# Designs tried in a protein design run: designed miniproteins, single chains, continued (5). Part 64

Each design is a single chain, and the fold is of that chain. pLDDT is the mean over its residues in the fold that is shown.

## One batch from the design tools (miniprotein)

Design m18357
Fold by ESMFold2-Fast:
Structure m18357 (fold): chain A 57 residues (1-57)
Amino acid sequence: GPLSAAERARAYAERAVEAARAGDFETALQHLVQALSLDPSLADEVARVEAAAREAA
């Protein structure tokens, strides 16, 4: 069945962190933008993506 907006937002946030850890910063940013557009309260996930990107760099 279709995912709720909150479920889709969480899925995008998790994919953003995973992409950042893999060094794919373009994909990470794209997924993060999608997550925040669906649920702006996920601003804390920005810090997780940034931390993952710093570890990959």
Scores: mean pLDDT 79

Design m18358
Fold by ESMFold2-Fast:
Structure m18358 (fold): chain A 115 residues (1-115)
Amino acid sequence: SADALLEELIAEEERHLEEIERLARETGHPVLREVAEREREAIAALRAIRADESLSDREKLELALEIEEGTIAFYDEKIAELERRGAPQELIDALREHRAEEERHAARLRELLAR
């Protein structure tokens, strides 16, 4: 069901937030606070979509895909900014891994919407 998938996506986003918060404590890098805030916004949006009993399963999946696509675009902008500023490679690689997980979430949503 859409609710079961959204619950899984929310749990994966919460794991991302925990990892970003750990990295922020270890590095002190300001960009990680912006990434953490974006992850909190995505989690809140997905929870609101999942809880909305007025939405059909299809509408929930479509809205969740919009949240995932927006998060991917945010990661693309932050990665490009870090690359331009010559940030540490390990930080850039960490954001690329999180972006790849967001793209996997979007791919799962697109697959279900095609059925």
Scores: mean pLDDT 87

Design m18359
Fold by ESMFold2-Fast:
Structure m18359 (fold): chain A 65 residues (1-65)
Amino acid sequence: MMELLRELAKELGISEEEVEKKYEEIKDISNSDESAEKSALLFVIAEKKGKSVEEVVKEIAKKLK
C-alpha cells in the first residue's frame, strides 16, 4: 500500500503525503475496502491523464460488474 502511493506520487509529480490524503478521502466515501483502494488509485490516475474521475470510476465499476 505505502509503496504504491509512493510510486503514484512520483508518476503524478506530487508528494506521497498528498496522494495518501486523497486516498483516505476516497476510502471514507466508499463502503468497500478493496473498491475504495482501487477507486482511490483511479482518482489519482485520472488526474495524471487529465480525465474526469467519474468517467474512470464508472468504467471500472462496469468491469467489476
Scores: mean pLDDT 59

Design m18360
Fold by ESMFold2-Fast:
Structure m18360 (fold): chain A 90 residues (1-90)
Amino acid sequence: ESEALRLLAEAIEAAVAGRWEEAERLAREAAEIAVEEYAKENPELSEEEKKEILERTYRHLLALVEKMAALAKTDPEAVAAVLEKLREAA
């Protein structure tokens, strides 16, 4: 299944553990894989459009990772459930 979802789960785990440099790297890799998969289904996309989608996807994934790390401070069980679902879908 999706390598992007596996990398996103790893990014969230890294962020929750305080490893922000690793989390940012994993989120970028997840975005790159997700955009590559999307581009294969949408071959008409220009290189400029692919770059814009990548930049937006990376920003959204980083925001999600930051939100999950914050949530883990108040509701770690909710974050664990999200991670399990991402791994199931991966």
Scores: mean pLDDT 83

Design m18361
Fold by ESMFold2-Fast:
Order: sequence, then structure tokens, then C-alpha cells
Structure m18361 (fold): chain A 63 residues (1-63)
Amino acid sequence: MEELRRRAEELAEEARRLAEEGRLDDAIKQYSEAGKLYLAAGDVEAAREVGEETRRLEEEKRR
């Protein structure tokens, strides 16, 4: 479980960088993968947070 959480954190950090670069589609993809790993690790709160970030980026993409 610790390994899954660490991988999820790395994906979330990558997603954050991609979002800052304006690469919204890539950021959304990375956040979605991070959320799945957080859920697999049992970290429901972290999964909820990346889910909200994913929603925010989708909102920005649609505008």
C-alpha cells in the first residue's frame, strides 16, 4: 500500500506540473491515474482531492 501511495503522489506532482504548463488533457490523465492508485491504497481523502483537481481542470478546459 505504501508503494501505491508513493506512485500516486508522483503522478499527482506530474499532473500539477502539466497543469501549470497548460497541458490540461495530460494533467487530467495523470490525476485520474493518481486517484485510482490512492483508492487502491485506501487513501480516500487524497483520492477525493485529486478528483476535485481533475474536475477543476475539466472546467477550465470547457470554459
Scores: mean pLDDT 82

Design m18362
Fold by ESMFold2-Fast:
Structure m18362 (fold): chain A 58 residues (1-58)
Amino acid sequence: MEEEKKKKEIEELEKKKIDEVKRKSTEYMRKSKDDREGSLAKAQKAIKEANEEIEKAK
């Protein structure tokens, strides 16, 4: 029972954090106007960091 509650909370946190990071990374990439891996790598890193934080919440 409690595990189900915790899983739901983690799922919600994951959705919120991923959404926020995706939104921010998209905006960042647009402003940078850098089609090279540089901009993509930064956005990908931010997403990875958010995922790691969610894992810690477990």
Scores: mean pLDDT 70

Design m18363
Fold by ESMFold2-Fast:
Structure m18363 (fold): chain A 83 residues (1-83)
Amino acid sequence: MEENIKKAREAIEKARQAIEAGDVDTALKYLDEAWKYLEKAPDDFETKAEFYRVLAELARALGNDWLAERAEKLSEIYEKKAQ
């Protein structure tokens, strides 16, 4: 369980770095990898909140405000569940 959370967090961080570098393809690859690890840790709401926050950042960088708003709302929901 802990290993999947650690791998998900590492992938999310790499996705964020790719977004900052403007590398959309790499960011999408790492977000897909992070989600596969999160599926194995379904109750890790804190890391799910972080995942959706980074997805929202990518969506805004791509001009997809609809996806960004949806991802931001999901991040807030999971952040509340983590408390």
Scores: mean pLDDT 84

Design m18364
Fold by ESMFold2-Fast:
Formats: C-alpha cells, structure tokens, sequence
Structure m18364 (fold): chain A 64 residues (1-64)
C-alpha cells in the first residue's frame, strides 16, 4: 500500500513537471497512471486525481 502511494506521488510530480513544461500529452499520461494506482488504495485521492485529469483533457481539447 505505501509503495503504491509513493509511486502515485512520484507520477503526480512528474505529471505536474510535464504540464509546466508544456508537455500536455505526457502530463495526461502520467496522471492517468497515478490515478490508476491511487484507485487501488484510496477512493478519495483517486477522485481528486480524476478531477485534475479531466481538467487537463478539457484543456487539450480547447487547444486542439
């Protein structure tokens, strides 16, 4: 369980870094993986991650 939380946090940080660097597709991919791991340990954290993921996907649609 702790290992999954650590990995999800690592992926979340990488997703944020990718977003700040303008790599929107990479940020979405990394956040999707983080949400997948979080869904196995905490429904609440997974819900927050999914909300952020939806915002990134909507931003991508508006820019395309």
Amino acid sequence: MQELIERANELGREARKAYEEGKLDEAIKLLEEAVRLLSQVSPTLALVGRAELEKLKEEKKKKE
Scores: mean pLDDT 78

Design m18365
Fold by ESMFold2-Fast:
Structure m18365 (fold): chain A 83 residues (1-83)
Amino acid sequence: MEEKIKLLEEIIKTTTDKETLALAYFSLGKLYFEKGDYEKAAEYYEKALELDPSMKEAWRLLAEAYEKLGDYEKAEEYRKKAE
């Protein structure tokens, strides 16, 4: 877990490629979601989606993160974007 987070943080610091950056943010979001840190998961999914709004899985997981945080209005909005 920690090793993967460190690698992704290094990729984020060093990459100039928007596609790689979006995927790195998405992967960090998934790792924080698995740890139960839904606030950080949502933050990283949002960063990934700012770079690539076509990532349906990121919209879906962002909706789940907000549902876990009790923000049901945002969860519904983001779930619709995953369609």
Scores: mean pLDDT 84

Design m18366
Fold by ESMFold2-Fast:
Structure m18366 (fold): chain A 81 residues (1-81)
Amino acid sequence: SAAYEKALELIEKAEKALKEGKPEEAFKLAKEARDYGMEALKTASKSDVARRAGLVLRALGLQIEAGLELKKKGEELPKDA
């Protein structure tokens, strides 16, 4: 689905942003990826749920990692994606 493909693209961008030392950008991208991943999960068939849920969990993990990096820098978590 388009939502799944968008989530995957945003996850890749979030991972790159983290590696480049841009945790605020990474957090925003990961949050957006999670939103698209959840939309993809909402429309998933029973046999596809695990794959789409895995994307949501990956995006959540990136959000947490980026949030921890922001906390180390004394920055607040972004409220909007």
Scores: mean pLDDT 81

Design m18367
Fold by ESMFold2-Fast:
Structure m18367 (fold): chain A 58 residues (1-58)
Amino acid sequence: DLLKEWKEFLEEAVKRGELSKEEAESLLEGLTYIAEESPNATDEQLRKLIETLREYFK
């Protein structure tokens, strides 16, 4: 579940102090909206985005 993995990533970033809780909530909501409502975002694109962000932060 890409959204679950993204949520876990954001929770870890908040724990590390890289993001505020409010910023993490906004990012999760935005990605959820894109995944569910936007026809321009595919599961593959979302997975690539999540992978890139994880690699960038780690």
Scores: mean pLDDT 68

Design m18368
Fold by ESMFold2-Fast:
Structure m18368 (fold): chain A 64 residues (1-64)
Amino acid sequence: SDEKEKELLKYAKEKVEELKKKGLPVPSEQELLEWVRKYSKEKTLEEAKKKLDKKIEKYVEENK
C-alpha cells in the first residue's frame, strides 16, 4: 500500500508539472494528496492511475 501510494504520488506530480507547462489549471497540493490517498486504495496501480487521470482531466475541464 505504501509503495503503491508513493508511486501514484510520483505519477500525480509528473502530471501536474505537465499541466503547469501547458498553462492549465492545477489542483492544490492538498487536493492532489487527498486524491492520491483515495485512489491508492484501488486493487492495482494501473486502476489507481486511471482514476487519478480522470479526476485530473475533470478538474482541468471544470477550472479552465
Scores: mean pLDDT 84

Design m18369
Fold by ESMFold2-Fast:
Structure m18369 (fold): chain A 74 residues (1-74)
Amino acid sequence: MEIAPKEKIEEVLKKYKEEHPEAFKAAEEGVLETARRFAKEGRLDLVEALAETAREYGLEELAEELERILEEAK
């Protein structure tokens, strides 16, 4: 409770990724699938928003994949 909410979310996500890597990967896959659907529908702004949110929460790997989807769609 002595840390910023964003830093706490990063810590929880990091621990979850280390303890449940398969479940974390499945969650990332779901986000990527949603982003590809948004890109196909021409909703690139939503893909960009997902990438920005992932980057904000320290999910750099997910953010890079989302940026790749955005680049493929243009």
Scores: mean pLDDT 75

Design m18370
Fold by ESMFold2-Fast:
Order: C-alpha cells, then structure tokens, then sequence
Structure m18370 (fold): chain A 104 residues (1-104)
C-alpha cells in the first residue's frame, strides 16, 4: 500500500501501480474503489488483461453482472488477439461472461 502510494506520487501514469491498488482495495472488500483504480489502469493501458479481469471480479462482487460480463469478454478478446482464439484463459473468461449474462 504505502509503496504503491509513493510510486503514484512520483508517477501518476503508472498503470501497474493503479492495477495493484485496485487489487489491494479488492482484498479489503472496497469494491467501489477497486473499480475506480482498475478503470485508471485500463485508461493508461487498455490491453491490460489483469486490469480487465480485476474489473470483472469487482463488478461481480457488486452484483453488476452485466458489467462484469463485459469486462471478462474484453479480457478474453485481448488474450485471443495476442495468443490465439483457442487460448484456454480466453475460452474460460468467455464461458464465465456467458454465465453472468444469464444472471443479468
């Protein structure tokens, strides 16, 4: 926490530090702040799979299943574009998104 705050004081464009802050607030169950910090990471690095996945997890905890599904689909699409359509994580995230869309 303190190290991430010091990193962001020196460089607010540190996408990795925003991603790590999102994860730390998720662990504290502050899902609204987790969403804010994951969105900051995505604004700086829109291809960051970990940020999209974290955003999906945070929305799922907030019971916003539609936005959770969209975030998981984005993570899956990025993985498919970089590593191929048959990538196991891309398939898993798309299946998770489809399941959550049925709940929305």
Amino acid sequence: MKELEERLKKNPDDAEAWLQLGSEYFKKKDYEKAVEYYEKAIELDPDNVQAWFGLGLAYEELKDYARAAEAYRKAADILAEKYGEDHPLAQTLRALAERLEALA
Scores: mean pLDDT 84

Design m18371
Fold by ESMFold2-Fast:
Structure m18371 (fold): chain A 74 residues (1-74)
Amino acid sequence: TDDELKKKIIDILLKAGVPEDVAKKAAESALSNKDDPEQAKESVKRTLLEAGVPEEKAEKIAEEVQKAVKEAQK
């Protein structure tokens, strides 16, 4: 289940053009906060911004990750 969520998050990030190393880091961050979708979103957005992803794109990607985390909770 966690592995499935991680793969789904990485897939979202890679399809959005995020480099694999950054996608892995963002996915791990989201998984660490899987019980708090808002915190998962914030940690992904922060990871993307630190990697140089534009703020508008980082926000959109983080929202998609948050949705995936919420859906995985039940």
Scores: mean pLDDT 82

Design m18372
Fold by ESMFold2-Fast:
Structure m18372 (fold): chain A 92 residues (1-92)
Amino acid sequence: GYKKIAEELREEAAKTPLSASAREQMEAVIKFIEENSSAEEIAQWLIDQHKKLLEQATSLTDAEKAAYLAKAEAVAPPIAEELVKWLEEKVK
């Protein structure tokens, strides 16, 4: 399962010299996969991050926020699918 992939990726990342920014991004992804082990859950997490950004965007109209969220919802599933494929390839 994806939790097993997350564990293997964490072990590999610990052995790989990464830049500080790359490591922070990888650790965030690994943590999310540990807590949520499906592409659907990853897509929902991405959507939730976009919602948090919209809450901070006081200069946007409600219509602009709705349009942005619709784009995020359309993009999140294919990004989650590609991320899952990438993780599966890394543990082969």
Scores: mean pLDDT 65

Design m18373
Fold by ESMFold2-Fast:
Structure m18373 (fold): chain A 58 residues (1-58)
Amino acid sequence: SPEELRARAERYRQAAENARKLADTFEKQGDSVGAKMARKTAEEYERLAERLEAEAQA
C-alpha cells in the first residue's frame, strides 16, 4: 500500500541519517575510507527512499 511504502521510505531516510553520523565519526577518527563508505551507504539509502516515495505516488 502507499502507506507501507512511505513508512519504509521513512525508515531508509532514518538509516541514511545514521550512516551520515557514522561517516562524521569516522572522519573525526581519521578513517577517511570508513567515512567514504558510510557516505556511500547513506546515498544508497537515500536513493531507495526516493524510489519508494515515487512508487507511493503511482
Scores: mean pLDDT 88

Design m18374
Fold by ESMFold2-Fast:
Structure m18374 (fold): chain A 80 residues (1-80)
Amino acid sequence: MEEIRKLFEEALAEETDPDTRWVLEHALEIAEFLVKNKNVTEEQAKGAIERLRQLAERFPPDLQAKLNEVIELVEKKLKE
């Protein structure tokens, strides 16, 4: 969880656009939900990861790379 939070905090520190910052904050909430909720079904987890991927596609390439790192960390955590 801390690694995921750190990646989002680094992205938020570099982002000056308030709308993009709000979307990053929303993506962090989705990631935290997936990692903290031990009772998430595989179908719910898959849907939430897909939503994170869709959010990533709307960002510039640098932010997409950071969001993809978060998605990979979330996927690894869910497979544990």
Scores: mean pLDDT 71

Design m18375
Fold by ESMFold2-Fast:
Structure m18375 (fold): chain A 60 residues (1-60)
Amino acid sequence: DALARHDAIVEGDLAEFEKTTKERLERGELSEEDVQRLKELIERSLREVVEPAREAILAA
């Protein structure tokens, strides 16, 4: 199931990103502003790249 595989990969990547970002924030390597900016970039990527790819899989 291509859709389930796509969703699993996206969920795994997001979980790893969230874990890494949290660790870097706790270590003082990122500001809260940096975290907010990264979240906005991820949200934009999900809307402009990931969701259209998911729709293309559904249309195939």
Scores: mean pLDDT 77

Design m18376
Fold by ESMFold2-Fast:
Structure m18376 (fold): chain A 72 residues (1-72)
Amino acid sequence: MLEELMEKVKEAARKIIEMMKAGVPLEELEEENKKLLEELEPLVKEAKDEKVSEELKEYGKEFTKELQEEVK
């Protein structure tokens, strides 16, 4: 389940970045984000906090690096 959660998180992040790149209005981005949070809620609840924290922390670092590369 953690693998599925991480896959959905990565897919969601990529989708949001593409929408931002396409100039989608903030209101639509917020609506999409809300929908994604609802989809992830049951997966987060099923996953063990310690493993979720580790994977999210690692992904967060990688995602931050990708964002920095896109900006600079």
Scores: mean pLDDT 65

Design m18377
Fold by ESMFold2-Fast:
Structure m18377 (fold): chain A 92 residues (1-92)
Amino acid sequence: SLAARQAEVLRRIEELEERARAVIAALEAAGAAHPEYAESFAATAAALRATVEEARALARSGEEVERAEELLRQAEALIDAAESAVAALRAE
């Protein structure tokens, strides 16, 4: 049912929000330590916040569950890219 699909998307958003918070904090810390990357990391953090917020709004409305699922995939890709960028910088 649409209700079951909406509930699953909202559950996935809740799980993703924990990971997104950790990644945003890591990006902000990395940007503070490496001012040359601060603007890029701030932009990534802002994009991640916006994507998660839009996914949550759409999932809560129940009107565009498919779009919320697409935004969740985009948020996961942003998290993976951000984690890789921070890890690469820490390895330098």
Scores: mean pLDDT 86

Design m18378
Fold by ESMFold2-Fast:
Structure m18378 (fold): chain A 73 residues (1-73)
Amino acid sequence: AMAEGERALAEAAEHLKKGLEAFEKGDYETAIKHAEQAVRYAEKAIELGALVPAARRAKQEAEELKKKAEELK
């Protein structure tokens, strides 16, 4: 359902925000965990066909955050 996909995208955005905050504080383990959750929720939004361009962008930003955090830990 579109409403479920919209909620999944909102969860992805919230996890991405928390991951970025953890990254700025040097908490790379927490940043990785939030980035992984953001990827999962963005993938769910894509699968449900909700806001697919925004969901793909959220997934890309979350994957980039995870990569940077893994490189710095």
Scores: mean pLDDT 84

Design m18379
Fold by ESMFold2-Fast:
Structure m18379 (fold): chain A 119 residues (1-119)
Amino acid sequence: MITITESGGGTVPEGGSLTLSSHVSGVDFSKAGVAWVRQPPGGGAELVAAISADGSETWVAPRVEGRATISRDAAKRTSYLNLSNLEREDTGVYYSGLGLDGDGTVVGHAGPGAPLTVV
């Protein structure tokens, strides 16, 4: 069974920064790409950042380009989304997802998400 646990959310002032983390178990993490998705209040989900299984390729959404970085630590089975120069538009619940076969998102046991409120 795949388990995903997001953490590191909270209430942060505009212009601040935070790091969200996601721990993964029940899957070979070395073969899993990771994506971070934001669910805004009352809106549709948006893809924020993604990292390949080997960490060699990263993607960051244009809206947060220059303010977001994604990384992974294979030994800790954890991915990180660092957000800087936060804007009120960054408010939402952040979820992580896994790509296991390179052609799509594999739905594992979803974590509760990490809520972020920018004030």
Scores: mean pLDDT 78

Design m18380
Fold by ESMFold2-Fast:
Structure m18380 (fold): chain A 57 residues (1-57)
Amino acid sequence: MTVEEVSLYAAAEINEIGAEFGEEQSERLGSEKLRKDAELSKKAAEEVRKKYEELKK
């Protein structure tokens, strides 16, 4: 496993955790801004995960 692979994996994991936390908080607080921010984090996680999967092969 390369440093690049570890960095991409960590970035994807952090963004996914952030998105899940943001979605939970937006539901509890009824904040549309937190909901949109969580959606952006989710998209960022998907983008980074694609790069990780391409590098892994």
Scores: mean pLDDT 77

Design m18381
Fold by ESMFold2-Fast:
Structure m18381 (fold): chain A 66 residues (1-66)
Amino acid sequence: AMAERERRSRELAREIAQKILDAFYESLGLTEEDRELIRAGKVDEANKIIGERLRKIHQERLKELE
């Protein structure tokens, strides 16, 4: 009984966290492919892609303001 409740609680927490992360990644303009890299645990590759996308967005916004 307790094991099932704990397992379900952990599963729900993971589902909620995943939905929050998905919404956050969408707000950053990350693609589904980028999110798959993060989920696969390729953290270094994911961080590089995220950093590059944020840099490009920042540069484009600055260029538009000029």
Scores: mean pLDDT 69

Design m18382
Fold by ESMFold2-Fast:
Formats: C-alpha cells, sequence, structure tokens
Structure m18382 (fold): chain A 100 residues (1-100)
C-alpha cells in the first residue's frame, strides 16, 4: 500500500541518517552532534505531519526540516546536501513501490 511504502521508505531513510551521523561524528564531533540534533528535530516534525495528514507528508516534512536545520549553518551545509540526496532517494523508492 502507499502508506506501507512511505513508512518503509521513512524507516530506511532514518537508518541511513544514523549511518551518516556515525560517519560525521568520526570526522568532526561537533558536526556529528549538530546532524543528530537536526535528525531528531526532523523526526519529530515528520511524526507530527504523519499523524495529521499521511506517512508521505511525514517523510516530506521530516526530511525538509532536517535539511533546513543543517543548511542554516555554514559548518553543516555539506551535510545538508548529503541529507537532501538521501531524502530524494527515499522519495524515489516510494514512487517506484507505488508504481508496481
Amino acid sequence: SPEEAAREAWERWLARMEELAARAEAEDAAAGAALRAAIAAGAAAGEAAAAKVSPLEGMIAGGGATVRALAADPATARLAVEVLEIHNEAIGEYERRIAE
């Protein structure tokens, strides 16, 4: 179902965000901490949007909030690009699943 596809894509996105956070922390502890905070804020925004509208809107809101938080600081702008790429891949996976 579209709802299950969106939930699975969101769960995979969160797993990839955890991998990115671990890598970022190993390279720069401050950048890794900022990414973890942005992911937590994004997850909260995504859960709130999902409860009000749909799991797909939750993914869009959560990913967008994470990217915006990171893009606001020049020190984390590179991480914002990586998060946006992973988010776009998750949306693409959702689109492929609902097209089947």
Scores: mean pLDDT 82

Design m18383
Fold by ESMFold2-Fast:
Structure m18383 (fold): chain A 96 residues (1-96)
Amino acid sequence: SKAEELFRKGLEAYAEGKYEEAIKLLEEAIKLEPNAYYYAVLGELYFEMGKYEEAAEYYEKAIKLDPNFSGAWRNLAEVYEKLGKKEEAAEYRKKA
């Protein structure tokens, strides 16, 4: 699909260190076709940039689409640790 093509281009931009372009392409893919994996990748990019609140938001969107996405639960727990919210982090880890 066009969403998958935009997603692949986003991953390529990410591999080239073009974070802003990667985010733009991933956001366009999500607008066409919301997907838990696309949200999780966007969360990972924000996490790597130190934007933990945005990272949490996107990981939360990923788990809402796919509650069995254990990687997203684990990553959300890690984000909450970075935010200093240890109680919430522990609860999210139990769901991973």
Scores: mean pLDDT 87

Design m18384
Fold by ESMFold2-Fast:
Structure m18384 (fold): chain A 61 residues (1-61)
Amino acid sequence: SSEMLALVEEIGRLLREALEKGKISEEEVQAIEDQVLRAYLLEDLEGLRRLKAEVEEIVRE
């Protein structure tokens, strides 16, 4: 869905920001990206929203 794809893209942007700011490791980015892919394939919209909130918290601290 367009909403799920938008969430995946937004999480990707937030992960890049967190990595650039040194708030997350490359290994942690990979682990979250694996969770995002799984949620997307399972059509788990609430899982994607939760992952977005988690990454937003990492960026904001």
Scores: mean pLDDT 88

Design m18385
Fold by ESMFold2-Fast:
Structure m18385 (fold): chain A 59 residues (1-59)
Amino acid sequence: SLEELQRLQERLEAFQKAVENIKKKIEEYRKNGDEKKAESLIKALQEVLQQLQDRLEAA
């Protein structure tokens, strides 16, 4: 169980880096004036964050 928690923490760290990359993509879409794509990506990110919490509770 302790090893499982440590592996979950490592996965969270990797996920945090992925979120930073997504944020940069959102900025890129906004620079191009593609606000709809930026908003869609933000909504997808919010949905994934909620699902991640559910997964952590189930794991």
Scores: mean pLDDT 81

Design m18386
Fold by ESMFold2-Fast:
Structure m18386 (fold): chain A 88 residues (1-88)
Amino acid sequence: MPSEEEKRRVAELLREAARAAAAGDAEAAVELVGEAAREAALALGFSEEQAEAVGERARREAEEAIRRLGPEGTARALEALADRIEAE
């Protein structure tokens, strides 16, 4: 299980990504989502190579989410994800 500190770090990155998305900064939101996913993978015991691949995939998924949901919808989804990670 990830530590409370690791969960908090990932949640903080996701909340920063949500703020960037809400502000219309899609590039910053995508990078922060990738960083959050990479940190989460490392916390789950994945290798650095595997964590990098997870981060790459998360960035692509975030780009698609922004196109599909728009800035506000993406921000809401990221806030909800951060809340779930801290609760688990």
Scores: mean pLDDT 84

Design m18387
Fold by ESMFold2-Fast:
Parts: structure tokens; C-alpha cells; sequence
Structure m18387 (fold): chain A 75 residues (1-75)
């Protein structure tokens, strides 16, 4: 589904953001985490009544926010 595709893309972006943090590229990490956050938010809209997909999207949103906070504290 479109929601599952958005969630998969968000997960990939969060993994890339984590690698960017490890390399000290905080600008890239922030951009990737913010894009992942946007995709996870879109996944909630696309999921409709699918509670499992909504909960997965919320988990990704929380992970993305956590990475953004980590980046801001490192800057």
C-alpha cells in the first residue's frame, strides 16, 4: 500500500540519518530525519483505519523527533 511504501522509505531515511550523525554530517542528518518525519506523517493520513500502520507511523515519528533532538544537542 501507499502507506507501507511511505513507512519503508521513512525507515530507510532514518537509517541514513543515523549514519550521517556517525560521520558528523549534522546538516545532512537533520534533512534526512525531517524528510522521514514528513513521510511518517503522510503514512498516518494514508493508513486511514489501519491501526497497525498508524502505530508504526507514530513509532517512526517518535524516532525521527529523537534523532532531530540528538542533532540539535550536538550542534
Amino acid sequence: SAAEEALAEAEKLLEEARKAIEEGDYEKAKELAEKALELARKAIELAGDDRELVLRAIALILRAIGLIIEIELAE
Scores: mean pLDDT 85

Design m18388
Fold by ESMFold2-Fast:
Structure m18388 (fold): chain A 93 residues (1-93)
Amino acid sequence: DDKEYIKEAIELLVEAIRHIEAGDLEKAEELLKKAEEKIKKIKDEEAKKLLERALELAKRAIEHLKKGDTLEAQIDLGVALIELGLAKKLYLE
């Protein structure tokens, strides 16, 4: 059931973002890898693309933080969280 993979991907991405905000980039990268595995199993193309975009934004935020681009990282994380909230409403509610 796609709903279970979507739910697990959202939970992993939200947790990864919390670790990025805390500066724990190694734990965040581990959680993003687990999220990517769940996203690959999703059959709904629209849900998959939305979650892939949130994953890409989180990965980009880590790269921005590694370069000292804190504002760009915060913007990417904010957009990712909004998209994850919308995905939850569209696919799980």
Scores: mean pLDDT 89

Design m18389
Fold by ESMFold2-Fast:
Structure m18389 (fold): chain A 63 residues (1-63)
Amino acid sequence: MKEKLQKLLDAVRELLKSGKVPANEITKETVVQALVDKYGMSEEEAKEAVDAAEKRGILKFKK
């Protein structure tokens, strides 16, 4: 369980580090789509990764 979640969170961090998603334009939908397109995640896994990253303070959304 924790290992899979850590890999998903690492993918989110790599995506932000790569500069492919501008930090000031990050939305939940944009990150989910980028994880699916660039890291081969399912939409469900990408949504779980984004939700977990938001709850852990790695990602902050205005909503």
Scores: mean pLDDT 69

Design m18390
Fold by ESMFold2-Fast:
Structure m18390 (fold): chain A 70 residues (1-70)
Amino acid sequence: MEEERRRAIEEARRQLEETKKQAQALLDTGKRVSAAQNTVDEEVGKELYAAVQAASDARVKAAEERLKAL
């Protein structure tokens, strides 16, 4: 049981680390995409970046909560 919990915590930590990397990459890509969209439709570009930021935050929070639950 203790070893199983330790492995679960290690896995959750790795998932959190990977999720943070993916979230950062998503934010970087979203920033570039929204900047390109702003040359066509400023409002759409703004909404796209806001949506990407919210999605990234939600993913990191979910991973953090999973780690805390262990």
Scores: mean pLDDT 76

Design m18391
Fold by ESMFold2-Fast:
Structure m18391 (fold): chain A 66 residues (1-66)
Amino acid sequence: MIEEAVEELMKKFPQLSREEARNYVEAAITLLKALGEEVALAMLLSTGKLSREEAEYIVEVAKKLL
């Protein structure tokens, strides 16, 4: 469930709020389904708000929900 992914993301990156974590996970799921993993990662990084490690972990968590 998406809530479990949000909790896992917040546990690893406690600087993220619940709203931010949820929005990133939902965005990653949408991008993965539509455009694939490489484009999803690139678009998350294009926000300028995420490190590569944060963006990669978000994509990995989102992949488990597909």
Scores: mean pLDDT 82

Design m18392
Fold by ESMFold2-Fast:
Structure m18392 (fold): chain A 81 residues (1-81)
Amino acid sequence: VEKATQALDEGNYEEAVKYAEEEIKKDPNNIDALATLGVAYYHLGKKDEAAEWYRKAAQIAKEKGLDVTAERFEKLAEELK
């Protein structure tokens, strides 16, 4: 998580994807890693992929009872449509 977030802050979006994918391999329900993939793909100009990862983050947030967080990610995905 920390490495992926640091890569985002540095503008290294391709590295952010790599580190976030590694975190998702360890925990597929890691909302922070799923959201990081969405942000990184958005900055790489891959809006459809960004929307897909935001929807995944929203689904996992809902399953964990984080309804406000889920609503925010769903809105982000819709704005990329």
Scores: mean pLDDT 81

Design m18393
Fold by ESMFold2-Fast:
Structure m18393 (fold): chain A 55 residues (1-55)
Amino acid sequence: MTEYAAADEADVADALGDAVARGELAEETARAVAATLADPAARDRALALIARATA
């Protein structure tokens, strides 16, 4: 990404997936936070990472 504003949403998505993988954040809570993301692409990425972390 060239613009850091868009990168902020992607960084949040990565952080949510990582936190769930470490057991620091419940999947349900992480999904709720992901739903608040303004960028649909970042939201989709967050949901995919959360699902993968709990597999």
Scores: mean pLDDT 75

